# Designed miniproteins, single chains, continued (2), part 77

Each design is a single chain, and the fold is of that chain. pLDDT is the mean over its residues in the fold that is shown.

## One batch from the design tools (miniprotein)

Design m6654
Fold by ESMFold2-Fast:
Structure m6654 (fold): chain A 82 residues (1-82)
Amino acid sequence: SREEVLREADRVFRGVRLGLEEAEEVIKEAEKKGIKFSNKEKLEIMIAAMGAGAGAAERHSDEEARRVARETARRKLEELAA
């Protein structure tokens, strides 16, 4: 139904927000350890985490969406920091 589609869209959008929050914390932790990122690199980490959070939130809990987003942000950060 239309209502089911709209609920699904809302979950996806929530997953995007959760992913952004997790990416921001991952970046903040790395910066506290002295790692420096350009704005472009920070945006790349954020986009990856937002996408992962959106995908997970569609089928999983907010807790799982945050976990998947955090893991994705950490992996992307490691790729960029290498």
Scores: mean pLDDT 85

Design m6655
Fold by ESMFold2-Fast:
Structure m6655 (fold): chain A 59 residues (1-59)
Amino acid sequence: GPRFVLTEDAGPSLREIVGLEPGEELSREQLERFAEYLGLPVERAEQLLLREGAVRRVE
């Protein structure tokens, strides 16, 4: 499946919630936790993060 890496455009709140620094790979469980924190479905949170440039796909 698609893999994601946290970017330098990721805000401090996102980094704190998922417990990652820019350049680190984001797990599906971390995506789910972030989505729950936002009150969004995982797919919606993923789209938001990609659109904002906060994460990028590694493939």
Scores: mean pLDDT 83

Design m6656
Fold by ESMFold2-Fast:
Structure m6656 (fold): chain A 102 residues (1-102)
Amino acid sequence: MEEHEKYALEIAAKELRKAIEEVKANPEKHEEELNRPEEEKRAELEKFKKEYGEKIKELIKKANEGDKEATEEVIKLIVEEEKRRSTLEELEELLKEVEEAL
């Protein structure tokens, strides 16, 4: 495995563990977020894309070039989105897949 790919997976595992602990600390709040109307979640995502789409594209480009800070930011954004859409079980399954890839 390339050093940068290993670094990205290590950051992903770290951020997923944090997300899982936060969900375990307040499962009721997480269930409320998951049960929000899909239309509302879609509207928020479209607004985010409109405001930050260019910045995200630049971060992805820098991450692909081996920029560690950009890689951490991209992984953090991905994990936060997964946390908003995934059950605790799905997050734990994703962490297992990331750890198996290390």
Scores: mean pLDDT 79

Design m6657
Fold by ESMFold2-Fast:
Structure m6657 (fold): chain A 88 residues (1-88)
Amino acid sequence: TAEIEQKVRKELEEKIANAKTESQKLLYEAELYLFEARVAAQRGDYEKAIALLEKARELLEQSGLPKEEKEKLLAEIDEAIEAVRAAA
C-alpha cells in the first residue's frame, strides 16, 4: 500500500543521508531505485521500471564494491529487467 511504500522510501532516503562513504551512499541510492522499480512494475509501468533498474545498474557500476560482488548484483538487476520485459 501507499503507506508501506512511503515508509520504505523514507527509510532508504535516511540511509542515503547518513551514509559514511561514497560507496555506501551509491549502494543505498541503488536500493532506492530498485524499490521504485518494483513499485512501478506492480503498477504496470514497465517502461519506468526498466529505466529505474538501469539507473540502479549505473550506480552499482560506479560503486567501490569488490568486482565479484558487483558482477553478481549487476546480473541480478539484468535478470530483473528481463522479468519486467517478459511481464510487459
Scores: mean pLDDT 81

Design m6658
Fold by ESMFold2-Fast:
Structure m6658 (fold): chain A 87 residues (1-87)
Amino acid sequence: TEELLEKAKKAIEEGNYKEALELAKKVREQGNYEEAAELYKEVGEKSPDNMLAAEAYNLAAQSYRKLGDLKKAEEYLEKSVELYKSL
């Protein structure tokens, strides 16, 4: 769990957002929804690939919904939808 989180953070720092997204999915699969949501949020904010950013925001929204943070879930879902509309 900790090893996956550190690998995901390093991937973000190195600009490897696709790898970071896949690692964040593994963090989520281990039940770490809060950490996964933060990783998805960073990928969405930093990725220059609008399709990847839209996917990341959608996954952040799903993770926040699992955590019961409905306001953040709505915020990131809206960001994802707007990016998909721009494609």
Scores: mean pLDDT 86

Design m6659
Fold by ESMFold2-Fast:
Structure m6659 (fold): chain A 71 residues (1-71)
Amino acid sequence: MSREQQQLSAQRVRDELMDLIEELSRTESLEKVKEKIDEFLESNKDLLTPEQLEALRQEAHGQAERLIEKG
């Protein structure tokens, strides 16, 4: 995959993940949302570098915590 296609894939995965977190945070517990984040990232790990995967996991977990613990 080209570097440009890799960046586009990472952005798409990030956007889909953020939408998923917003949807799940309305109905699911924090633990369940984190489980679903990890499942989603595992299913898309071939589209991401290890660094992108870890950065996105940290961002996604933080987003879930903000939406659930403050809602």
Scores: mean pLDDT 78

Design m6660
Fold by ESMFold2-Fast:
Structure m6660 (fold): chain A 69 residues (1-69)
Amino acid sequence: SMEELEKRAERILENARKALESGDEVVRRVALHELSEATGLSEEEIERMLRSGETEKIKERLIEALKKQ
């Protein structure tokens, strides 16, 4: 359902935010790369959006990617 897709996307975003805050460069790089591949956005753009809290656009693209699986 759409509600389940939204919850999954929110969990992915929360995990990515935690990865950015972890201080582990490898964990951070992997999280940004995975989101970049799923959304088609650049790693730099995703990091900027996560830091600014502008996560709605990433969430929308994650939901679209999940629908196509």
Scores: mean pLDDT 82

Design m6661
Fold by ESMFold2-Fast:
Structure m6661 (fold): chain A 103 residues (1-103)
Amino acid sequence: SEKRELNRLKVEAEVEILFASLRVGLLIAKKKEEEAKKKGASKSELHKILLEGIKYGMDLYQQQIDKFDADVAKAGNTPQAIKDATAKVLAELEAKKEEVLKE
């Protein structure tokens, strides 16, 4: 059914946005971990950096899902609206990942 297909596409988009968001958070954590290791950081300090990176990724995911849901609703909840909103959010997350890599 149309409703079932829309729900499937939304869930697939949410999963992609989740992993892309977590990737940004974990990359930030990796860079902070490398700097902390150079300064002789303890295992507990390195673990805290990892948890902060995961939290950052989850907060970013929530922000991006709110934007995704708003864009899909505004565009009329069609398969094309879901595809367009997904591409837009993933492009923003990819740009954010690249910016972190340049730092």
Scores: mean pLDDT 89

Design m6662
Fold by ESMFold2-Fast:
Structure m6662 (fold): chain A 61 residues (1-61)
Amino acid sequence: MSDEELKEAAEKAVKGGAEIAKAGMSPEAAARLARHQVLEAGGSEELAEEVGKKAYELASK
């Protein structure tokens, strides 16, 4: 996966995690899931932290 494709996948993970959290999953679980998905796709830890933080913020609304 290219860096661009990985970034797109990360953004989708943030949106998906936040929507699932609003349906009943905790914001912490959504953030952890999003981070794990980025790392599994071969993303950097820096990208995983950013994605996790954004998922947490969206889920906490």
Scores: mean pLDDT 71

Design m6663
Fold by ESMFold2-Fast:
Structure m6663 (fold): chain A 89 residues (1-89)
Amino acid sequence: MDEILAEILRDAAKGLKEQVKKNNLEGIEIISKSLLESAETFAKATSEEVIKALEEVAKVLKEAKKKFPDNEVIKEAIETIEKIIEKLK
């Protein structure tokens, strides 16, 4: 399961990075909402691979926040993912 979760998170990070590059707020919000919906599943992970993938997602979300500082969905996604990373370490 964790290998699949890590791949999903890497795909999400790649997708987010592409949307951030395009300044596409709608695409960023869609991926961020998907991450929020899956947060409980990520919080149950035990592998270092999932933690690293979550850290990559958090990094890209912070880049998105710099472009869209008032967006509450991006803010919530960052706070949620960082809490999961802290819990898993």
Scores: mean pLDDT 82

Design m6664
Fold by ESMFold2-Fast:
Structure m6664 (fold): chain A 114 residues (1-114)
Amino acid sequence: SELIEEILRLAEELLATDDPARRRRLAERLRELLRKLVPEDEARRIATRVLLEAETLASFRRMVDSIEKRILATTKPEDLPAVLADLAAFRARIDAQLERRRREFLEELRKELE
């Protein structure tokens, strides 16, 4: 279904954005499309779940950024190259985990809508 693919595309964009204004616009569009596929109360529940996941992922990304800044602020200049390498390695692992979580969420949503 082309409608399901558009819903999943909007959900993917919602899960990836850190812009609150873009998130609101994407959430509104998602709700409108969902109402064409499922009853209004179900559309609201699905849209709320997607928005909660998007807010959770965005908050997690902001938290990681904040923690990295605090670590760097307390790092001795002589340790900076090693600490930056460690942070890059940890960030890569975190990014891989968040990407896996996003894929699993979208796969579950697809199954629910089909």
Scores: mean pLDDT 88

Design m6665
Fold by ESMFold2-Fast:
Structure m6665 (fold): chain A 83 residues (1-83)
Amino acid sequence: VVEDLRQLAEEAEKLGLPSVAGALRNAATAYENGDYRKAGIYLVAASLILVGEMLEADPETRKKLEELLSRLNAVGRKLDADA
């Protein structure tokens, strides 16, 4: 989960989404410290920011953001299983 979150943060940063990347890095740190609730809150924040970016994105960029959101939701399901 921590590795998945850090990888997603790097991909978000490469897509020019520093706020999404920051939220994902904060989620990784919280998870690493055993604060699964705080990690979940940061994942929700990252998802909301990402959805907002998708609304203003061109179709090509939106497809990449949808793939990122799908992967983020998969990590969230793993985190819920650990909590």
Scores: mean pLDDT 79

Design m6666
Fold by ESMFold2-Fast:
Structure m6666 (fold): chain A 59 residues (1-59)
Amino acid sequence: AEEERQRRLDAGVRLLRETDLPVETIAKALGFDSLEEFEAEFKARYGMTPEELRAALRA
């Protein structure tokens, strides 16, 4: 479960980099129950929100 969640978050990084999909759409595609859950889990793992990472990847 924990390893599966980490793999889903890592897939989220790829989708943020490779697509222009809204963060909410990415959260749903990866099987998170809500945008808020995805953002909280993502920030816990990477130290920043998905939106902040997308901005950094496009700088």
Scores: mean pLDDT 81

Design m6667
Fold by ESMFold2-Fast:
Structure m6667 (fold): chain A 76 residues (1-76)
Amino acid sequence: SREEILREVVRELQAGRPERAVDILVEAGFIPASLREKVKALVRDLRLTDPRTFASFLRLVEGVGEELAEELARLA
């Protein structure tokens, strides 16, 4: 389910794997595949491992809905 995918994202972030969290979101269709490498580079370089900070960052990514960021923040 959508919630199970977002819980997996939170677990990967808490494990210090923000690039894996991005891959999960792209594979689920929540982040455009065309932005995969750019978003992965940004979360790596900024070390975005806190789920709430990561959710706030997602609001700034073109093509990502604010609804996804709100759901992720609630599960954090």
Scores: mean pLDDT 84

Design m6668
Fold by ESMFold2-Fast:
Structure m6668 (fold): chain A 90 residues (1-90)
Amino acid sequence: HMEIREAIRKELDKINKKIIETALAQGISLEPAQIGADFVTGVAFAAYSPYPTPEEAVKALKEDEERLIKLGIEIAKGLDQMPWAGLRAS
């Protein structure tokens, strides 16, 4: 199902960017924001890929967009508050 995967990727790329932009606007660091966004969009790609048509998959993604954004921000906040960002000796 090449068309459905491409449609999902395009919609998830938009959601990924919105998660990062919203996290940065809330004072979250870039790296935690990227990790949170990538995690949520990766899981969502797997979850929405079984939809029978691109149109149904995109509709479901649009209906779930706010939840996916909130989840990505929650993950980003958790990562940003963890002390392991300072555990790596350079």
Scores: mean pLDDT 81

Design m6669
Fold by ESMFold2-Fast:
Formats: structure tokens, sequence, C-alpha cells
Structure m6669 (fold): chain A 63 residues (1-63)
């Protein structure tokens, strides 16, 4: 893919991952999670998002 197509794919995927993290945090807050639990959830979900983005970037680099 072109560099522009690669960038577009990464930005869209990043947007989706960020939205997922936000939704998970909102759901945890709604369920009565503590501030410490919410911060842990945010950190863990961001780590998962970062891992998925690294995997996507590696796939796009091989094309």
Amino acid sequence: SSDMERMRSLLLAMSDEITRVIDRVIEAKRAGASDEEIERIRREEMERARKRMRELLAQLRSQ
C-alpha cells in the first residue's frame, strides 16, 4: 500500500482502539469501579491497544 493508505489505516485503527478504551472505562465507572481500578483498566487496555497497533504496523510494513 502507499504511505498515505498506510497512514490512513493506522489512524482509523488507532481511533477505534481509543474508542474501545474509553467505552471500557465508562462501563467500569458505571459499574462502580474505584478510581484505582479505573486507572488500572485504562492502563491495561491502552497496553493492549498499543500491542495491536504494533502488530498492524508490522503487517503494513511487510506489504
Scores: mean pLDDT 83

Design m6670
Fold by ESMFold2-Fast:
Structure m6670 (fold): chain A 63 residues (1-63)
Amino acid sequence: SAMDEAELQFLKLLFSETEEEREQALEEFISLVDRHPEAVRAAYERFRDLLSEEERARLDAAL
């Protein structure tokens, strides 16, 4: 489902160990906003506190 896809992409972001991998995962998660905005917003709101201020600002701008 769209919710499962958004959650999996978000987990990929959280478990990225390098800055480069985390940046790529964030870009992929943001790209899901166009396809599944409600699912991305739900995942973001649930796990917001696990993100950096920079990552939150980028997601806030995309949503």
Scores: mean pLDDT 80

Design m6671
Fold by ESMFold2-Fast:
Structure m6671 (fold): chain A 84 residues (1-84)
Amino acid sequence: MTPEELYKKAREILEKNREKNKKAHQALVDWIRENPEEVLKALKEAEKAGMSIGTLLTFLEAARDAGHDEIVKAAEENLKKLLE
């Protein structure tokens, strides 16, 4: 399985899990919308500390739902580095 294939498959699983945990997902979306600078800083700091693939995928989907392209890109870059 390539990193690209793993990313796509994990994203599809995360989207299905989002339906079951709408309250938790919405809270994360709201946090990104209200404090995007804080989230972006935390995401950059987490790159140095080694954030899990699951956590990064959760942030990526929440950032997409929040419509925050900069955080989406940061999460995607962190995910690619973690898979390499």
Scores: mean pLDDT 72

Design m6672
Fold by ESMFold2-Fast:
Structure m6672 (fold): chain A 72 residues (1-72)
Amino acid sequence: SFGSAEDLAPLPRHALLGLARLGGFDVREEPGPTRFVYAPTASSLGTLVVGPEASGLEIAEAILEGARALRA
């Protein structure tokens, strides 16, 4: 399971995205708000959408929201 958002926020962006992928999420980097989309596919439990300006805290919050929703 993931830690708190504050514990994860200091991690580098690529490490946070790696954690999301290890948790079974697809990761898409695109303009707009960082968020988790619960839309399971044959290969993923949902999608983490990450904005180019997203902070580590925003990414960590979205990952934890997804993990909470999926019990991952």
Scores: mean pLDDT 74

Design m6673
Fold by ESMFold2-Fast:
Structure m6673 (fold): chain A 84 residues (1-84)
Amino acid sequence: MMEKLEELLEKKAEELYEEGLRAGLESPERAEELIREARRLLEEIREAYERTPEKTPAMEFALEAAERLVKALIDGAREGIRRA
C-alpha cells in the first residue's frame, strides 16, 4: 500500500511541476501569485499539523505528501518564470 502511494505521489509531483512550469511560461505574474498562495497553504497545513496533539503515521505521511506536492508546483512555476 505505502509503496503504491509513494509511486502515485512521485507521478503527481512530476505532473504538478510540469503544470507550474507551463503556468510560469504563460504568465509570470499569475505564476508569482500561485507561488504565494501555495506557500500560504503549506504554512497553514504545517501549523495545523503542529497544533494537532495526537499524531498518527498517516498524518505524518499526509504532511510529507503535501510538502512534496506543493514544492513540486512551486519549483516548476519558478523555473517557468525564469525561462519566460
Scores: mean pLDDT 81

Design m6674
Fold by ESMFold2-Fast:
Formats: structure tokens, sequence, C-alpha cells
Structure m6674 (fold): chain A 83 residues (1-83)
């Protein structure tokens, strides 16, 4: 329905804003390279396209897993770079 589509879009916009703010905070906190925000932006865009193609639930699940993996990888690299 149009109401459901609008609610899903609003939820996605809120999640996007939160995830980008989190990525920026992690970059600032770690002092590591600036690629995490760009990676998270790309994964959000890919997740939005996937949700449009195969449905919201599958798209959101895959996006969440990919973003979690990207953040974990970034944190592991940042930790390894510390003396």
Amino acid sequence: SAAQAAAEAAQFDAARAYLLALARAIEQFTGSGPELVATVQALIAAGERLAAAVGWDVGMEQMARAIQAAIEDFLARAAAEKS
C-alpha cells in the first residue's frame, strides 16, 4: 500500500541518517582513514536497490549484514594500525 511504502521509506531515511552519523563518529574516534563513511553510503545505496528488486525484508537483512561486516573490518584495521 502507499501508506506502507511511505512508512518503509521514512524508516529507511532514519536508518540511513543514523548509520552515516555512526560511521562519521567511528572515523573521528579511531582517527583512521576516511573510507568508512563512503563504504557505508555505497552499502546503503546497494541495499535500497536490492530492497526495490527483491523486497524490503531481504534487502534490509543483506544491507545490515554488509554494514556490520564493513564496520567490524574497519575497526579491526584501525586497531591493527595502533602502536
Scores: mean pLDDT 79

Design m6675
Fold by ESMFold2-Fast:
Structure m6675 (fold): chain A 64 residues (1-64)
Amino acid sequence: MVEEAVKKILELGKKAGEEAIKKGDLGGASRVYGIAYGAAKATEEDPSKAEEELKRLKEEIEKL
């Protein structure tokens, strides 16, 4: 459901951002938080984008 998808996106972004901060990568943390927020907002507006937005967030996390 859309609320569960949004929650997963935000939790994934939060965990990845916290790990980036722990490593001293403030730019990476800021980028991941921004992408997670945008992905959550896009998913709230159009639930059909949930999987695509989650995939994009995971790709950005892999770059950290």
Scores: mean pLDDT 80

Design m6676
Fold by ESMFold2-Fast:
Structure m6676 (fold): chain A 64 residues (1-64)
Amino acid sequence: SPSDEIREQVQRKVEELGGPLSPAVVEYQRLQEALEQAKQLGLVFSPEELARLAEAEAEAARNA
């Protein structure tokens, strides 16, 4: 529906701009973006960085 499309676009923009999310969710999204950028540049995350991403995901889920 049009309202659902608008909500989705607003959510994408808020997410892109680092909008009013809990600190745990913001941290997780930041790490996901860093991982995606690293992949685009041909870099890989270390096992420690991947473990931190997984931990941040769990914290975001607990706080969402």
Scores: mean pLDDT 69

Design m6677
Fold by ESMFold2-Fast:
Structure m6677 (fold): chain A 81 residues (1-81)
Amino acid sequence: MEELERLYELSRRVVEKLTKESGEGERGRALADEHIARHSVEAAMGHGAAVVLRYEVDPKVDPVEAIAGGYATIRGYEALK
C-alpha cells in the first residue's frame, strides 16, 4: 500500500515537472499516445504500475528513470527534449 502511494506521488511529480518544463500540456497530447491525451496523471500512473512489477523482479531499475523512459517510448517526450 505505501509503495503504491509513493509510486503515485512519483508519477504525479514526473508529470508535473514535464508539464511545467514544456509549458504546454497540449503538446504532450498531440505527440503522445491516447493515454496521455486522455489522462496525463493516469498515464503516468500506468507506467508507475509497470515499474512496480519490474522493480520487484529487477531492483536495478530506477523508478523515476523508468517512468521517464516509458514516457519517451510515446515519442511525445522525445520531441520535448
Scores: mean pLDDT 46

Design m6678
Fold by ESMFold2-Fast:
Structure m6678 (fold): chain A 116 residues (1-116)
Amino acid sequence: MPSIVEVLELVREKLREVMEEEIRTNRVFSKEEVLERFEDLPEEYHPMVRSLIDMYYFELSVLLRQKFNDQTVPSDEDREKWITEKWKSLSKEEREEIAKEVLKILDDLLEYVKKN
């Protein structure tokens, strides 16, 4: 059974793969589509994976709001739609910049867990 650190490293790596695919395809995956990539993990880790994916989409929405100077906070239901619309409007280079920032947040979290 994987350790908490191994699960966090797996989530970080798969989210990197998702972001690389989203950059290439002009597509944003739904939270449910991303969660399907983790279905092979033991059920006891699913709540942690869901929380990390929620954090990912939240941080992505924050970075997109900052870039577009938009102070509105979309509802949870509208957030994925808003993210998709904003992501599609970006250049490949701008998507790569935002993806790098989101991955840095995940890397910082992983470092924190490893130290504690």
Scores: mean pLDDT 74

Design m6679
Fold by ESMFold2-Fast:
Structure m6679 (fold): chain A 103 residues (1-103)
Amino acid sequence: MDKEIEEIISTLDEELAEIAREIAELAKTLDPRSQQIVLDLLLMASTIKNKEDRKKFLKALLLMLQGRYEEALALIQELVDKNPDNLFLQEALALVQRQLAKS
């Protein structure tokens, strides 16, 4: 996973790469299944065409890893509203909603 995460980070600009590295460091503290979920979410960021929206998604992912699900929900909801044809963002929204229901 570390190699795959570094390959994704290498395709980002400096600011996005910094956020992605923070995500990768937090992911290392998780079990292998949760690490795979984080990798899948980082790959979903590549489906977001707009750079600012991609940055917003990475910030939401970082918030989710910090347990700040309500703040992450707000960001992902804005992204889904702006990108209603992106099925991966809809899946991410559903994931955050399920985590909030369990919290």
Scores: mean pLDDT 74

Design m6680
Fold by ESMFold2-Fast:
Structure m6680 (fold): chain A 92 residues (1-92)
Amino acid sequence: MEMSEEEMELAREFYELALPLLEEKGVPQEEIELIRSLILSGDQLLTKAGALEALKLLGVPEEKLNELTKLAQTSKDTLEFLKKAIEVVKSL
């Protein structure tokens, strides 16, 4: 499922915010590269999966991850999900 330009901009913003935090956590470069490929794939399902994995690795609490997972499954577009994911990563 293809993403809009706006969705791709938000996916890039999310990745740019998450990258230094993932590096600070000592996440292996191979795993960061995999997450990058998912988030910047241009596919809505892969982008949401990659963002959720990044947030999990960053130690986002289980209740917040469950909220985001439900939003990822039920949202009609990826914009709402990515905006929420960006707010969560900014709070870390």
Scores: mean pLDDT 83

Design m6681
Fold by ESMFold2-Fast:
Structure m6681 (fold): chain A 55 residues (1-55)
Amino acid sequence: SMKKERELKLVEKAIKNADEIIQRLEENPATPDELIERYKKVKEFLEKQKEKLKS
């Protein structure tokens, strides 16, 4: 359905944005590890949502 296709594209964009944020945070040595881990958990959640939308 068009709704699932739209949701899939939004989730894929959100995953890409999370990856870009994680990379920037990892490049800054002043970034707390807890903040990086928070975004990694968000990315894992989004990847699980993407898997559900493909099934």
Scores: mean pLDDT 84

Design m6682
Fold by ESMFold2-Fast:
Structure m6682 (fold): chain A 87 residues (1-87)
Amino acid sequence: DLEEELKKLLEGKKTFEEIKKAVLDFYERETMFEKNEEERERIKEKILEETKKIAKLSEEQLKELEEALEREEERIREAQKAVEEIL
């Protein structure tokens, strides 16, 4: 499922910036309601591994994508904390 969805999502993406944006949006969609941090980390690792294979990313591009996904995870964590403080 995840691999197939990523392959379809990345089909026709021409630049690394387009790939990065699409992958970050996909990660947010898959994880924004996932409360288990370990499961979110597992999803992140799978996305990185599959994106590297599908998009043929260089090590430099892979590192940049990993750092961007780490920033997105922090954003999701803070958003979930804000919701918990309201509830």
Scores: mean pLDDT 79

Design m6683
Fold by ESMFold2-Fast:
Structure m6683 (fold): chain A 68 residues (1-68)
Amino acid sequence: SREEALKYAEKLVEEFAAETKDPAATAKLRAIRDQLFASIEDPEEFIEEFERAVRALRSHVAAKRAAA
C-alpha cells in the first residue's frame, strides 16, 4: 500500500541520517521523498525511484567529503 511504502521510505531516511550524519543532505532526501510520493501513484515504483535517489545522494555526500 502507499502507507506501507511511505513508512519504508521513512526508515530509509532514518538509516541515511544515521550513516551520513549530514542534516542538510537528510533534509534534501526528505524533500525528494515528498516530491516522488506526490508524483508517483504506484507504491512499488515510488520505492524503486526513492531507493535510486538514496543511492545517488549517498554517492554525492561521499564525494563531497572525499574532496574536503
Scores: mean pLDDT 84

Design m6684
Fold by ESMFold2-Fast:
Structure m6684 (fold): chain A 94 residues (1-94)
Amino acid sequence: SFLEEVRERLKKLGEELIEEDASVEEILERFQELTSEILSKLSNEEEKLEVRKLAYEAMLEVLKERLKRTKDPEEKKKLEEEIKRLELALETLE
């Protein structure tokens, strides 16, 4: 299904970003690019909302995994700030 393909693409992107030790900025940029590409093919607002939720959930998982792996205090701070922002964004999506 379309949503199953979206989930697979988001999961693959997340795995690649974790393997590459991607920065917070890289994670945000790459998920924004993929999400925008997917959304550009949709006209239904309900489907767009579902894709945004899936993208935010996948991005949150990647940020949390990067937080566990990084030893850089400045990167940890950036990751913690973005995790909080994204969690708030997810809570407001409905």
Scores: mean pLDDT 86

Design m6685
Fold by ESMFold2-Fast:
Structure m6685 (fold): chain A 83 residues (1-83)
Amino acid sequence: SAAERAALEARRDALRALADALRNNAPDDEIRAALTAYFAAQGEGPAAADIILDHIKADPSSRKGIAAALEAAAANLEARLKA
């Protein structure tokens, strides 16, 4: 359906935005905004974003690995959207 397609596109775009913020060492408020958008696209509340942000802040060295995983997930959604 059009609604299902729109939801997948929103999730893909949120994944890419979050990956870009993490890869480019964006400030915490920008990462929080990207996480909030990502979880909102999945129908989840803002508490999930805060939990993940705290985890990222505890281990900043994980940012590039997490960004790569999010980029891979976004590419998979992009492939599904083009099928």
Scores: mean pLDDT 81

Design m6686
Fold by ESMFold2-Fast:
Structure m6686 (fold): chain A 69 residues (1-69)
Amino acid sequence: GSTLSEEEERRILGLRARAARERAGLSQAEFARLAGVSQRTLSALEHGKLTPSEEQRARIEATLARLGF
């Protein structure tokens, strides 16, 4: 099986977050609020400018799961 690099995992997470919020009709600010991260953190992640901490990643993943992604 393919092991994803940290860089690829980061890019995929950013794309998943964008897709999930777009499908749910959420703004960056609304998704960030649900995930418990700052809008700046989410924006940087979606633009590939941030490697999230384990805590930030866990919060975003939990929010994705809640939205069915």
Scores: mean pLDDT 80

Design m6687
Fold by ESMFold2-Fast:
Structure m6687 (fold): chain A 63 residues (1-63)
Amino acid sequence: SDGERGAAALREAAARGDAAAVASGAWQLHKIGYMTEEAARRAIAAARAGDAAGGAQLALSGM
């Protein structure tokens, strides 16, 4: 499913330390209905602070 592919992409981005990809992935998952805007915003805030792994974990827990 799109959600499973999105979750896999978030894990791969986090493994690379790609905070920008984590932030973009969280917002896309919100746009396609897999998480609330609030969950996506929390994940984006963590990623923008330089915590790619934490951002991905927040996004995945918000699905």
Scores: mean pLDDT 84

Design m6688
Fold by ESMFold2-Fast:
Structure m6688 (fold): chain A 76 residues (1-76)
Amino acid sequence: SLEEKFVEKFRELGKKEIPKEYLPQFERLVDVLLRYLRTGEKPSAEEMAQAQALYDKLGDLLKKIKEKAYEEVLKE
């Protein structure tokens, strides 16, 4: 789906831009998003709390990566 293409591009760009110490948390966020898109399984309260903690630390960077992923997918 188009949504899966966005999340895969977000993963690709995030692996290059995000500090190594936060990559495990970022990969977990991506896995949760892909699981939801593929199966409809909603994030748990624990997964949501972990995602919020990541956004609290890297929110501006994550927003920039998301916007770039969106632009790259739409240009294809």
Scores: mean pLDDT 82

Design m6689
Fold by ESMFold2-Fast:
Structure m6689 (fold): chain A 74 residues (1-74)
Amino acid sequence: MYELSEEELELREKNSKITEEKILKYFEENKDEESKKLFELNVKYSKALREGKLEKAKEYEKKAEELGKEIAKK
């Protein structure tokens, strides 16, 4: 196993968390509760996929689709 590959994955995960926090803060400051909820569901979906929790991933995907339809209806 190349140690550099593991370090790159850790760096990407760390950068992902920083980006996620900035996006959530942006939605919070703009009072965009629907976009914030949709983003949180997408984060949970991605995490569930990485952890191999396919049933949980499907649950979050379905919730995101339902929320997306609700936003589009407005």
Scores: mean pLDDT 72

